# Designed miniproteins, single chains, continued (4), part 80

Each design is a single chain, and the fold is of that chain. pLDDT is the mean over its residues in the fold that is shown.

## One batch from the design tools (miniprotein)

Design m14737
Fold by ESMFold2-Fast:
Structure m14737 (fold): chain A 93 residues (1-93)
Amino acid sequence: MEEIEELRRLLKDPDVEVREEAVRRLRRIALEAAGRDEEALRAALEGLGEALKDPDPRVRLEAEIELGVLQIYGAVNNDQVLLDLVTEVIEKN
């Protein structure tokens, strides 16, 4: 949770490259949390949802790619919780 809170702070960094890296790290945490820690999964996905609204199109594209990776992972592993949560993030943003 502390790492996720720090990464969500990094999503507000003035450097685009720092924000893109924060998006990639949030996806890594979401994959690690899938099936093990729903609170951490939800928090990481909320951060990815924030990145979908980033003012820079590079950060938004990175968030779209990483959410797509999570959808593919969920489908391959038959992880309905992950699929439902990713769908909710995309629909709300």
Scores: mean pLDDT 88

Design m14738
Fold by ESMFold2-Fast:
Structure m14738 (fold): chain A 60 residues (1-60)
Amino acid sequence: MHVDGRERVSKEELMASVEDTFNELRAAIVGEEVPGLTELGREMREAIEKRRAEIRKELA
């Protein structure tokens, strides 16, 4: 048994997990995925941050 049975976590823990995921995705896109196309990378990063803020506001 490798799962603690936390399939439905609290809103606060879910929020922390979501932020961790977005932070990692954002770093990957901006830092590694756009080598030489920084404008596209910034556009995607801004879109991700906006989406994260919307999810955060909905969860709050």
Scores: mean pLDDT 62

Design m14739
Fold by ESMFold2-Fast:
Structure m14739 (fold): chain A 81 residues (1-81)
Amino acid sequence: MEEIIEAAEKTVKDAEEALKLVLEKNPELPEEKKKRLREALERIKEELERIKKAKNKEEAEKELKRLQEAAAELQELLKEV
């Protein structure tokens, strides 16, 4: 369980740092694109909270997969910048 939470927290931190760098390097980015990127990060954070609330390891692993899918969506949005 702890290892799943640790992996998820690392993914969230990596996503937060990547978004922060992209926004700092691209201050001219349209506000609608900035909002979309922030909303994608928020979804990743919501999945982390679901992992922390999981009743057993199997539920945590399913939520980790959803978190990884949300992180992949953010990566695709970052490629569009």
Scores: mean pLDDT 83

Design m14740
Fold by ESMFold2-Fast:
Structure m14740 (fold): chain A 72 residues (1-72)
Amino acid sequence: SPVDILNQLLQAIKNKDFDRAMQLLDQLEAAVAGKPELKAYFSGAFIGALPYAKDNPELRKRLLDFADYGLE
């Protein structure tokens, strides 16, 4: 489920496993395609994850882009 992918992604970010985090982010984006309500829910989780991604500017940018700088 998208929620299971999100939980794995957040764990990978906290563990600084950024290669895995990027792969899981690709899977999550595919899983929520056409489901704006899930994207809205995940935007809050990604904002909460930003401090853990501070050492990886590319991942941080992708989290912000996915969240559309918050909520659309």
Scores: mean pLDDT 76

Design m14741
Fold by ESMFold2-Fast:
Structure m14741 (fold): chain A 63 residues (1-63)
Amino acid sequence: TEELNRLRREAARSSGVPLGYISSLKTAEQQEDAAVEWFRQGLVRAGFALRRIAELLRRQQEE
């Protein structure tokens, strides 16, 4: 939970996108799709943050 919040803040700061938008991406698939789009835009740091959020969301599904 705390790591997810940290990564969401990092993605928002690195991309300039509102934190609310990032928090609206509820599934790992949505986070991965956003990461692919952001990598295409050259938002590399934000893209990696979204990929890490996706991984944590997948792990939560196993718990």
Scores: mean pLDDT 76

Design m14742
Fold by ESMFold2-Fast:
Structure m14742 (fold): chain A 81 residues (1-81)
Amino acid sequence: MSGKEIVKKAAREIFTLALEEKDEDVRGALLSIATYLASAANTLDPKEAIELARKAVEYSGLPKEVRERVLKILDDAEKEL
């Protein structure tokens, strides 16, 4: 799997979390992160895309449980690079 495909897979997994989320603000934040990461997969180095997404997650103010799930998706993606 290419680095671009790994980053796009991570974006899709975060998008799936957003669709399952009942809180509108949390859903909006997850959709923004997923959209950013999908775009970054086409324009940035895969590792840089993951690191910038990680910073966006930390800044987003997501609930701890949701934040931990997103960070795990990003960590798993980085390990595949």
Scores: mean pLDDT 84

Design m14743
Fold by ESMFold2-Fast:
Structure m14743 (fold): chain A 93 residues (1-93)
Amino acid sequence: MSPAEAKKRYEELKKKILEKFPTESVKLQLKAIDKEYENYKGPKVSAEEVEAALKEAEEALNGDATPVEVLEALLKAAKALAAYTKDDPRGKV
């Protein structure tokens, strides 16, 4: 899975979560998760770990999980995605 594909899956997953749980609380939590994604500083993760985290969040959304459980899975996926996509050192050090 490419970084672009992983980011696209994450964005689609956020949209689907909001469509399933259309509450102000969920909207605020999605914004908090986006900030966590943008500000995440953690160890490198593999593409396999990102794929597993995204799949876990997708399965939670498609199942009977509570909004809290889905958002917790999404936060885990967001942190993995940030570690995976932001670990491209093609910038000036």
Scores: mean pLDDT 78

Design m14744
Fold by ESMFold2-Fast:
Structure m14744 (fold): chain A 65 residues (1-65)
Amino acid sequence: AVVLRPLPLPLTLEKLVQWVLAHGGEVLSYDEHTKTLTVRLGGREVSLNLDDPPEVIEARLRETV
């Protein structure tokens, strides 16, 4: 099982990108207008909206593993 560390709070785009890279993921795109970060983590593509609460973003990321 892959162990994911907690998201760094307060959550920012920069911290989220660093967290994804630290877990062996990659950043595919970021749309500033919609605040949507698309990443590949655990071999899966996930779109994350930075306007969502950090708990929602963390739950979506944990579902990739």
Scores: mean pLDDT 79

Design m14745
Fold by ESMFold2-Fast:
Formats: sequence, structure tokens, C-alpha cells
Structure m14745 (fold): chain A 62 residues (1-62)
Amino acid sequence: SMAEREALAERAAASLRATLLALGASEDQANKVAEEVRRLILEGRFEEADRLGVLAVIQVGE
């Protein structure tokens, strides 16, 4: 359902944002990446959302 997808998008975005901030990303960078992941999930583009999240963590955390 859309409600379940919206809940997933919100939780995934919040979790990724918190992780990126903990790794030393700026608020602007963390928010930008989290918002893009939220958008991809809402569009049903789950593989792209997962790939973006993983790459962002690698890039910030080295």
C-alpha cells in the first residue's frame, strides 16, 4: 500500500540521515541524500535507493 511505502520511505530516510551525520556528513549533505532516498522509495525504485544509501555511507565513512 502507499501508506506502508510512505512509512518505509520516512524510516529509511531518517535512519540514513542519522547514520551520515554520525559519520561526519554535514546536515545539508545528509538531508539531500536522505530526501533522494525517500523519493526513490516512493517511486518504487528500491534498488536505486539501496545503492545510493550504500554509496553515501562508503563515501562519507571512507
Scores: mean pLDDT 86

Design m14746
Fold by ESMFold2-Fast:
Structure m14746 (fold): chain A 93 residues (1-93)
Amino acid sequence: KKELERKLAIKTTAMGILLAAADVEGLSDEVAELRPLFHKAVRAIDAGNYEEAAKYFEELHKKAEELYRRTGSPTLKAIADLAKEAAELVKEL
C-alpha cells in the first residue's frame, strides 16, 4: 500500500538524520559500522527488492542495538528501534 511506502520513507529519513547526529556526537566509528547497512537497505528499497531490504534493516537493528549497549547512546537506540520498525513495514510490502 502507498501508506506503507510513506511510513517507510519517514522512518528511513529519520534514520539518516540520526546517523548524522550520532557522527556529530563523536560516534564516528559506530556510524561507520551502521551506514553501509543503511545504504544497502535503501538501495534495495529503490530497486523494489523488499526481501533484501528487510534483511539489511534486521542486520542494522542488531548492530545498532549492540552498539547502543556498549555506548549507552539514546541516538543509537533510536536508530535500532527505527530499523526494526522499517523491517516490519518492508515485510508487509
Scores: mean pLDDT 87

Design m14747
Fold by ESMFold2-Fast:
Structure m14747 (fold): chain A 87 residues (1-87)
Amino acid sequence: DEEAEKAKEEALEWAKKNLDEETLARLSEEQLTELGLLKLRIEKSVEKYQSEEIKKKAEIVLEVHLEARLEGLSREEERERIKKRLE
């Protein structure tokens, strides 16, 4: 099934892009594909289960984290900014 083959390719590409170098060196391509498929399956399930409010809060946290890195904020300043935006 070409669709199943493409899903495996996408899973392997995800794993290679998102997993750390130590994990990539330790696991076989087959094991990386299995992890990628599992992660994609979990993400689909979690997206359906999570409320939009939880998703928006996660997006705010990630946005502030990026701002903190760009502006050179301390961890304490980052936490205060997250708290202020989440209110």
Scores: mean pLDDT 70

Design m14748
Fold by ESMFold2-Fast:
Structure m14748 (fold): chain A 79 residues (1-79)
Amino acid sequence: MEEARRLLREGDRLIEAARARFAAGDYVGSIRLLEDAIARYQEAIRIGREEGDSELVREAEERLRDSLANLMASARALS
């Protein structure tokens, strides 16, 4: 329970850092932070499924989808 919630909070902090990098024009740095956030949300989903916490899994899956959309936006900015 606590570990999965901790992973969500860590992912959220990485997303904030990624947004700051994107705003500064550091798209490569933004992508790296988004990849790290995605990994934390995926681990939160794994733990949430093991513990049967369907609400946490839903929250983590939503954050994962948003992170993937942000990753695509950063990748487009490099083109």
Scores: mean pLDDT 87

Design m14749
Fold by ESMFold2-Fast:
Structure m14749 (fold): chain A 90 residues (1-90)
Amino acid sequence: MEKLLERIDELIEKNKEASRKEQLTHFMTFLKEEARSLQDEGASVEEIKEQLYFAKEYGIRKLELSPEEKKILDDIVESIIAEVKEEREE
């Protein structure tokens, strides 16, 4: 958890001068890459889901996202989770 938050903080600082749209795009890409890394490490669907939801809520607060931007991020996280579930059908 702490390493995840540190990486999110670093990503936000690194993209601080970028447009809001670019900041959101970089954060969505980060979430997709985190999901892939967790999958490669053998994490369960539930563990990936918990990590993505935690990262999402932290990012929403740190970036002070609008309701519209939060909705876009919610949709992206749900899409990532759905893809993980489809790839790991028991």
Scores: mean pLDDT 79

Design m14750
Fold by ESMFold2-Fast:
Structure m14750 (fold): chain A 77 residues (1-77)
Amino acid sequence: SPLLQKFIEQIQKAIEEKASKLEVDQLIGVMEIALTTEGEKGRELARKIAEIREENKNASPETQLEKLLKLLQEEMA
């Protein structure tokens, strides 16, 4: 999926640049909204992203991004 590849690249860049909490929250929010418009599979992936966010809400932004990156990479495998 071109959309998933774009998000993987954006997450990798955010990790490299040590994005702020605000930047990370904005990126994840955009991803969740975009994926909810991508049919049933997109909605399922958005739900998984929301679950990772909730499970890791007290973790660092870096940890949240790393877990989301792993999820998206596994979804594209």
Scores: mean pLDDT 83

Design m14751
Fold by ESMFold2-Fast:
Structure m14751 (fold): chain A 74 residues (1-74)
Amino acid sequence: SSEVEAMLKDIDEYKKKLLDLRRRLGKWDPSAEQRLNELAEQYRKQIEAGNEDVRALVRKELSILEELERMLEG
């Protein structure tokens, strides 16, 4: 349960970083936020169902976003 709660928090962080990145790149629009909310909900359902591949994917994607954020900070 605590591990699932941590992964759900990672999904929220993933959404935040993607939205921030899109705004910084001038590619933000309201439909993009809606699509990210839908994707995050799908990921939450898969993690709750015990899909280890989706858990690994979320961790990998978050790491990539953290690296991109560092690159954008200079």
Scores: mean pLDDT 71

Design m14752
Fold by ESMFold2-Fast:
Structure m14752 (fold): chain A 65 residues (1-65)
Amino acid sequence: DIARKVEYQMKLSGTGGGAAAGVMAELYDQGKITPLQASERAAKAEAAFDSPQHAVNAVNDALAG
């Protein structure tokens, strides 16, 4: 179901930073990271994924496991 959520976020945002932020929000929802860690990871993901290709790589990594 995580792969489906990642695909859904890509359809909604249509691009990089939003999709990366969406994936980080899902990790927070799963309780795998704290609220503070969620903010830090989202900020780092946004900074790293300032291009469409970086977002695609992040999505592919999430889908591949």
Scores: mean pLDDT 56

Design m14753
Fold by ESMFold2-Fast:
Structure m14753 (fold): chain A 74 residues (1-74)
Amino acid sequence: AVAELKKKAQDTLKKAGEILGKGGSVKDVQDQADKLLQLGDQAQSLGTEEGQKLSQIAYGTAEALREAAKAMEK
């Protein structure tokens, strides 16, 4: 159900924020981004408007996390 995917996405975002805030590893941030991409794919596969919206949010957030991870390498 889309509600379960929303909860998993929210939990993943919270964990990513904690990793970024506490100076976690680049790999840990990338792992959270990969989880969001998988959740986005699952949400898109539902074929619903809510699933498509969640997919777009998940993909956009995953890209933002990848950019944050890249910045941490500097």
Scores: mean pLDDT 79

Design m14754
Fold by ESMFold2-Fast:
Structure m14754 (fold): chain A 66 residues (1-66)
Amino acid sequence: SLEDLISKLKELVEKIRKMVEEIKKNQPAIDALRAQLEATRAALEASRKQVNIDEMKKKIEELKKK
């Protein structure tokens, strides 16, 4: 869901920020988290588009039948 993707994104960003403070020790882990962040970001954008379409359809149905 969109909320799940947003939560995952925030979690990954927080992990990246923490590891940036320890960059000299954790460079490989940072690279891995960056890749996850980019993938999650793309999924979030796709999900956001879907939510907009679904919301519009639902609103139209409500207006028609409510």
Scores: mean pLDDT 79

Design m14755
Fold by ESMFold2-Fast:
Structure m14755 (fold): chain A 100 residues (1-100)
Amino acid sequence: DPASIEEVVEWLREQGMSDEFVEVVREAMERIEASDVANPQAIKGVLVNMALQMYRQGFSVEEIREILDKVLDYIEAQGKNVTAEDVERYGLELVEELKK
């Protein structure tokens, strides 16, 4: 849904998020829409929230991109069987690993 992606991108820019952060989130949402997942809207919501929480916790845009890319690879490997809860759990495990 290009309109939903554009609405999220516009909102993030209005919140004062950097162009680099906005593009990371845009790329993630586009990859979800291109995937075979059964619930793309719920999964996009989890990824956007994860990226925002990481940003608020002081993670760099580079670190956020790394985590989102790993989560997206996981989502694409699972296909139709992945749930928003699976994505959130996997993402949280990766964030804790990044914290050392």
Scores: mean pLDDT 82

Design m14756
Fold by ESMFold2-Fast:
Structure m14756 (fold): chain A 63 residues (1-63)
Amino acid sequence: EPLERVREILETIRENIGWDDEELLSAVRVMRLAVEDTAARHGRPVNEELLKALDEVEEEIKK
């Protein structure tokens, strides 16, 4: 169910905003870096579920 919604969002961005797969991948990688950096700067555990969700998004873009 979350994965299906991710696919719909990616398709919407690709078709309506005109971002290609490389631009989408770059955005996901920047978000992952920001999540890790924010956790480190605040001395808090990284949100592993959010990182997993970003990994799933990256895999969907690569399909």
Scores: mean pLDDT 72

Design m14757
Fold by ESMFold2-Fast:
Structure m14757 (fold): chain A 82 residues (1-82)
Amino acid sequence: MKTVGAGVGLALRAIGAALEAALRQRRGEDPAPGLEETRRMMKEAEELAKESEGPVKETAEVGYRSGRRGMESVERGEGKTG
């Protein structure tokens, strides 16, 4: 059974992976491992959102949006500091 806890877990993991990728990018390190993990969490969140209703769906959608925003930020170099 899918629960709000599962959605929250995916959202937090997606945010954490995106943040890790951004921090790596800021240090001039390869953000690829964090970006790949973020993509995986986003796919899981999107699937959970499609299969769920109400709070579980909303939480999963937050995870997807957070992961996507984090990836876009890293890809654009917005998290990169010289």
Scores: mean pLDDT 70

Design m14758
Fold by ESMFold2-Fast:
Structure m14758 (fold): chain A 113 residues (1-113)
Amino acid sequence: SKGEELKKLIELVNEAIKYVEAGGSARDALIRLLESVKGTRLDNALAFLGTEYLEGRTDIAERYLLKEFKIPKKLFDAIKELILTGRISYSDEEIYEMLKEWKKNLEKELSKF
């Protein structure tokens, strides 16, 4: 169910937050998160971001990811940069705050079930 998908995603985002809190890099936290969502609807949407980029755009994937998975725009930009370039230009503190915002968005969405 959508509620079960949201609960699992909240757990994975929380693991990424804890990884950064334990002194891990934001880049490693995001890579671990992306690996943990393999085979899910979120993973499929992130894969589509890469294919859409080859067509000279990213707007369809962005709109879907922000609305369906409640990803904050700035975090989406960091994830997009990581997927497309292998780099992150954002600080560990910025990624940490964006992950906490994403967790809050997901918890608010879960409260509707």
Scores: mean pLDDT 86

Design m14759
Fold by ESMFold2-Fast:
Structure m14759 (fold): chain A 70 residues (1-70)
Amino acid sequence: SAALQKEVDDSLTRMQISIAKQASDEKQLNYVKELVDQGKFDTAEKLVDVVSKVNPALAEKMREIIEAAK
């Protein structure tokens, strides 16, 4: 049925988004670590500002990395 097909499609879409988001989150955390290691704190803080608008929890983890290096 159309209702069953929609439930399957919605579930698959949510799983794909979750996997892609987790991979993207890890990449962003590693990128902040690289910026901090290079002393590029201004660039790292700009990235945190952008991320904080869409993912506040990830932005908080990024800030912890920046603050730990100061």
Scores: mean pLDDT 75

Design m14760
Fold by ESMFold2-Fast:
Structure m14760 (fold): chain A 84 residues (1-84)
Amino acid sequence: SEEEAKKRALEKAVRLAREAAAPLAAELEALHAALPEKRAEYEALEREAARRIIEALRKAAEEEEDPVVREVLEETVRQLEADL
């Protein structure tokens, strides 16, 4: 069903986002704790995490055969790109 496809798309987007950002997660947490002194470093890593997530989701959208799942992934990419 379309509802199941949308749920699968959101679960896939969350999983891909976590996987793409995982290598930076510990460093982002450490920099967040030191944020007043490390603002530029935090913002640079946050942007890098966003770029990795966008790349992973864009690739997944290109390889996705389900048009509903593809549309959700493409919409998520557009939203993330607008926030950069």
Scores: mean pLDDT 84

Design m14761
Fold by ESMFold2-Fast:
Structure m14761 (fold): chain A 94 residues (1-94)
Amino acid sequence: SSLDNDIESSMYLIQSGVYKSQAAKSKDPEISAILTEVSDALEDVADVVSQMTDEQKAQIRALVKKLDDAIKNKDVATAKALAAELKALVNAVK
């Protein structure tokens, strides 16, 4: 439903805002850069989520969970790889 899409989009925008705030407060340029990249990717997801199939939405949800785990563990290499995969999926949506 349109309401379900609006809720899911809003959740990604909130998460994006949290990472953007953390990036601004980080004194580590590499961590700041990856948090900014992830924030940007989540804004892109929020913009196109209404155009996604249920299968694409499930794949995005799984990637976002793995990405959050990587960020919490400060695994920059994994976070970069997952952010790139997320961007590739977003670019596949019309």
Scores: mean pLDDT 85

Design m14762
Fold by ESMFold2-Fast:
Structure m14762 (fold): chain A 79 residues (1-79)
Amino acid sequence: DPEKLTEEDLKEILSLLRAGATLARHQGDERRAAELEELAEKVEKVLNGQLSEDEALEVKKRAIEAAKEARERIEAYAA
């Protein structure tokens, strides 16, 4: 639930997006790396209160999905 995310939850998501971008770059997927880095910048704007409520909600929804995929890819790579 995007509305129930704490500041610590958003920081964890931010960390996962950055880790996912690093993995994508290591694998030669520059497009995925750039997309994850752009989303991470938007999550930082949410944390700093720089987005409207509607924009923040949209970013949170996208970030939850992207962070889940990033975690799955990182775990698969580490296995």
Scores: mean pLDDT 84

Design m14763
Fold by ESMFold2-Fast:
Structure m14763 (fold): chain A 73 residues (1-73)
Amino acid sequence: SREAALREFEEVVARVVAVLKEMYPELADKIDALAAQELAQARTLSEEELRQAIRGVREFLARAEARKAELEA
């Protein structure tokens, strides 16, 4: 359902926010502002658009987690 897709999108965005704040704590306010903008836009999307957005955010999360691992090495 669209509601399930929206919940999944919110969960993945929250994970991206957590990773980015660990990597760039000095940008926490900007990260929160960008996340709020993405969530506001997501509320206007169809289920199909939300599924596409979720794929994009999951790809970004994977890259962010990989970058964090490199910085911790």
Scores: mean pLDDT 85

Design m14764
Fold by ESMFold2-Fast:
Structure m14764 (fold): chain A 59 residues (1-59)
Amino acid sequence: MDAEVRELVARAFDIATQLAQQGKTKEASELHNRALAALKARDLEGAQAVVEEGEKLLA
């Protein structure tokens, strides 16, 4: 559980960095903040949702 949340949050941070590089700085900031909140709450479902939304934003 804890390791899964950390891996998903790390992926979300990578996605946020890619979004910022594409000029989507607002979306990157919002994704980063949501990922950090999920990490602090140990929210696996929230972390999964953040990664899924981030992947859709990269497309």
Scores: mean pLDDT 83

Design m14765
Fold by ESMFold2-Fast:
Structure m14765 (fold): chain A 79 residues (1-79)
Amino acid sequence: AMAEAEAERLIKQAREALENGDFQTAYDLAKKAAELAPPGSRLRIEALAIMAQAYRGMGNTELADKYLAEGLAEEQARA
Protein backbone atom coordinates (compact mmCIF):
# COMPACT_ATOMS: atom_id res chain seq x y z
CA ALA A 1 0.00 0.00 0.00
CA MET A 2 1.15 3.60 -0.62
CA ALA A 3 1.00 4.56 3.06
CA GLU A 4 3.09 1.51 4.05
CA ALA A 5 5.66 2.25 1.31
CA GLU A 6 5.92 5.86 2.57
CA ALA A 7 6.27 4.64 6.18
CA GLU A 8 9.11 2.29 5.11
CA ARG A 9 10.90 5.18 3.35
CA LEU A 10 10.50 7.45 6.40
CA ILE A 11 11.80 4.70 8.75
CA LYS A 12 14.92 4.29 6.57
CA GLN A 13 15.53 8.07 6.65
CA ALA A 14 14.87 8.17 10.42
CA ARG A 15 17.49 5.44 11.00
CA GLU A 16 20.01 7.38 8.91
CA ALA A 17 19.29 10.48 11.02
CA LEU A 18 19.84 8.43 14.23
CA GLU A 19 23.20 7.16 12.88
CA ASN A 20 24.21 10.79 12.21
CA GLY A 21 23.19 11.89 15.73
CA ASP A 22 20.36 14.05 14.34
CA PHE A 23 17.87 12.98 17.00
CA GLN A 24 15.25 15.67 16.29
CA THR A 25 15.06 14.75 12.58
CA ALA A 26 14.97 11.04 13.48
CA TYR A 27 12.03 11.66 15.85
CA ASP A 28 10.10 13.81 13.33
CA LEU A 29 10.51 11.25 10.52
CA ALA A 30 9.68 8.27 12.78
CA LYS A 31 6.58 10.05 14.16
CA LYS A 32 5.28 10.59 10.61
CA ALA A 33 6.01 6.91 9.80
CA ALA A 34 4.11 5.79 12.94
CA GLU A 35 1.08 7.87 11.85
CA LEU A 36 1.11 6.22 8.39
CA ALA A 37 1.79 2.65 9.58
CA PRO A 38 -1.16 0.39 10.51
CA PRO A 39 -1.65 -0.20 14.27
CA GLY A 40 0.23 -3.31 15.44
CA SER A 41 2.30 -3.48 12.23
CA ARG A 42 6.04 -4.13 12.20
CA LEU A 43 6.53 -0.67 10.64
CA ARG A 44 4.68 1.05 13.50
CA ILE A 45 6.68 -0.92 16.10
CA GLU A 46 9.96 0.03 14.34
CA ALA A 47 8.89 3.70 14.16
CA LEU A 48 8.05 3.76 17.90
CA ALA A 49 11.45 2.18 18.68
CA ILE A 50 13.22 4.91 16.68
CA MET A 51 11.19 7.61 18.50
CA ALA A 52 12.30 6.08 21.83
CA GLN A 53 15.97 5.98 20.73
CA ALA A 54 15.77 9.60 19.49
CA TYR A 55 14.46 10.84 22.85
CA ARG A 56 17.13 8.83 24.69
CA GLY A 57 19.76 10.49 22.47
CA MET A 58 18.29 13.89 23.40
CA GLY A 59 18.48 13.01 27.12
CA ASN A 60 14.70 12.69 27.62
CA THR A 61 14.50 9.28 29.28
CA GLU A 62 10.84 9.77 30.36
CA LEU A 63 9.58 10.14 26.77
CA ALA A 64 12.02 7.44 25.58
CA ASP A 65 10.47 4.99 28.10
CA LYS A 66 6.96 6.06 27.04
CA TYR A 67 7.54 5.24 23.35
CA LEU A 68 9.41 2.03 24.20
CA ALA A 69 6.35 0.93 26.25
CA GLU A 70 3.99 1.87 23.39
CA GLY A 71 6.05 -0.22 20.95
CA LEU A 72 6.05 -3.22 23.31
CA ALA A 73 2.26 -2.90 23.75
CA GLU A 74 1.77 -2.85 19.94
CA GLU A 75 3.96 -5.98 19.61
CA GLN A 76 2.02 -7.80 22.36
CA ALA A 77 -1.36 -6.85 20.80
CA ARG A 78 -0.12 -8.22 17.43
CA ALA A 79 0.75 -11.63 18.95
Scores: mean pLDDT 85

Design m14766
Fold by ESMFold2-Fast:
Structure m14766 (fold): chain A 90 residues (1-90)
Amino acid sequence: MEELKEAIEKARENLKKGDVEGALQAVSRAVEILRSRLDELTPEQKRLVKAAEGLVDIARRLLEQGADPETVKRLVEEAIKIIEKILESL
């Protein structure tokens, strides 16, 4: 759980600094931690993990294609909110 909290705090810090790539990497790490613990999650939490993973995948593709950083930032912020909701229910 501490590693997951640290990953989310790092994502928030990077977004505050305007480091969208760093924030995306931190959120990707949080998703990886949650995926490693899927068997410990409720069906609702598993659906939220898949939703966050989807947002991260879209954000990564858009960033690689040189899309507007503000669009990528919005997707990362939504993924953070989903992961925070999972954390509140753990």
Scores: mean pLDDT 84

Design m14767
Fold by ESMFold2-Fast:
Structure m14767 (fold): chain A 64 residues (1-64)
Amino acid sequence: SKEEEVEKITKEGIEKIRKAKSYDERLDIIQATLAELRAQGFSDSQIMKVLTALSEELVRLVEK
C-alpha cells in the first residue's frame, strides 16, 4: 500500500540522515528523497509526512 511505502521511505531516509557526516549531506538526502517521491507520484500529503519525519530527525541531530 502507499502507506507502507511512505513508512519504508521514511525509515530509509532517517537511516541515511543518521549515517551522513555533515549537515549539507543531510539536506541533500532530504532533497533527493523529496524529488524521488514527486517522481513516483506520491500526494502532497504523503510527501509532507515524509518531509516532516526527516526534518524532525535532522533537528534532533543538530540540537545534540
Scores: mean pLDDT 81

Design m14768
Fold by ESMFold2-Fast:
Structure m14768 (fold): chain A 65 residues (1-65)
Amino acid sequence: NAALAQTNALFDKLKNAKSREEIVKILEEAKTKAPLIFRSFDFDGDGKLDAFELELLMRTIELSK
């Protein structure tokens, strides 16, 4: 539920970002302050978003438009 609420807030910010670069900035901040959202996207365990992980999140946002 908490993660769901954080995800919804993230989507609200990401809706304003229509470019990959803007999305990356928002995700960078969200990754630091809402790690729960990125746990399933962190396939590498690198502590960094992989291109594939980024695309998954972007696709989710695009689909919600």
Scores: mean pLDDT 60

Design m14769
Fold by ESMFold2-Fast:
Structure m14769 (fold): chain A 114 residues (1-114)
Amino acid sequence: MSPLERASLNAYAAASIAHAVGDTELYQEALKAKEMLDKKARERGEEPSGVRYEPAPLMDLPDEARQRVVELVRKAIEAAKNAAKSTDPEEQEKYSAEAQRHVLEAARILEEAR
């Protein structure tokens, strides 16, 4: 899996998490980050990932847990956007890993808040 493909998948996961916490603006931002990454992959002659997902159902979270998840999703989206903007493969790997780390931490908070 290329760094851009991995970043795109993590942007999609971030969108699912944003949907679960009811943040429509973050959901749209995460989808825009995915579209940016998919466009860059096409420009390189790579086929964008065909992975599809059903949006996670809306969750009722304590305010502090919701705020932490929102912050992590924002960090994941920013990392994914930075991967899309980078021309250096090492920098793309770094930002892809950062996006994945933030997504996994946000997912953990959602699971623990159930």
Scores: mean pLDDT 79

Design m14770
Fold by ESMFold2-Fast:
Structure m14770 (fold): chain A 86 residues (1-86)
Amino acid sequence: MTAEEWRARLPELEAELERQLAEAEKHYSPVVVEAARASAELLLTGLKRLIEGEMTREELLAEQRAFAAEYEPLVREAVEAAEAAR
C-alpha cells in the first residue's frame, strides 16, 4: 500500500475510531474512554508520521507500548474503583 493510499484511508479510520469511542462511552467510565481516545489520537498521529517517512514502524509500536504502560495503571485503578462502587 502506497503513502497516498494510506492518506486516502485515514479519514475512514478516524471515523471508525470515533464510532468505537462513542459506543465505548455507553459501557465504560469516562477515564477508560479518555484513555482510549488518547491512544487513538497517538496512533493516528504516528500513522501520519509513518506515512510521511518521519518515523519507523518499530518507533510507532514503541510509542504505543510506552503509552499503554503509562495509562494501564490509571485505567486499572478506575475500573477497580467502579467495581467497588457497585
Scores: mean pLDDT 73

Design m14771
Fold by ESMFold2-Fast:
Parts: sequence; C-alpha cells; structure tokens
Structure m14771 (fold): chain A 85 residues (1-85)
Amino acid sequence: SVQDEIDQRVSRALDLRLQGNDLYGQGNYKEAIEKYEEALELLKEALETAKRENLPQDDIDFLEYMIKVLEKQIEWLKEQLKKKE
C-alpha cells in the first residue's frame, strides 16, 4: 500500500540517520553527511508521496519537520567540514 511505501522510506531514512550519527561520533564527518543526505532524499520522496495521496495533514507536517531538522543538521556539518579543509 501507499502507507507501507511511506513507512518503509521513513524507516530506511531513520536507519541512515542513525548510521550518520554513529559516523559523526567517530569523527567521520564526510561519510556522516553522505548518510544524512541519503536519509533526506528518502524523506523528501515520502513527503511527495504523502502529498500526492492526500495523507492526513499531521503526517505531512511531521515529514516536513523531520526534513527541516535534517537539512539544518547537514548544512551545519558541511560548514564545519569546510573549516577543517
């Protein structure tokens, strides 16, 4: 179902975010960013599907919130990485 597709993308995105957190904790910032960007793409795909299929507004709002938080985290890490180069 559409809900199952969204749930699977969100689940994979959360797993990727956890992998990114582990890499960040190890000081591997470049690979952490890559995992976060993969997670972000999956969340954006889930959001597009949720909007197209007219899912409840609360579900859409939650996906948009997760995307914004992750985008800010990625931006901050990219700026930190630039300062190290």
Scores: mean pLDDT 86

Design m14772
Fold by ESMFold2-Fast:
Structure m14772 (fold): chain A 90 residues (1-90)
Amino acid sequence: MELEALRALGEGIAAALEESGYTEEAKRARELTEKALAAYEAGDLEAAAEYIERLAELLKPLLEEDPELREKVGAVLRAVKAEVEAAEAA
């Protein structure tokens, strides 16, 4: 579920950016997500963490300036968290 959660998070964030008019940032978010996933699959957790940090750095100024984007990204985070928690339900 880790790779699926990371993919869902990255794709959801990219979609939120694109819907809010941040087309170039959405493209960058997808690139960073793909690189993080590839690093994770290769067992390079340090590289994966670096790409996730770069994604966070990309989002931070946009989320501070755009409350609509902040709500959309927040919804993606809540949806992915709920999905992960549901998958762990026994």
Scores: mean pLDDT 79

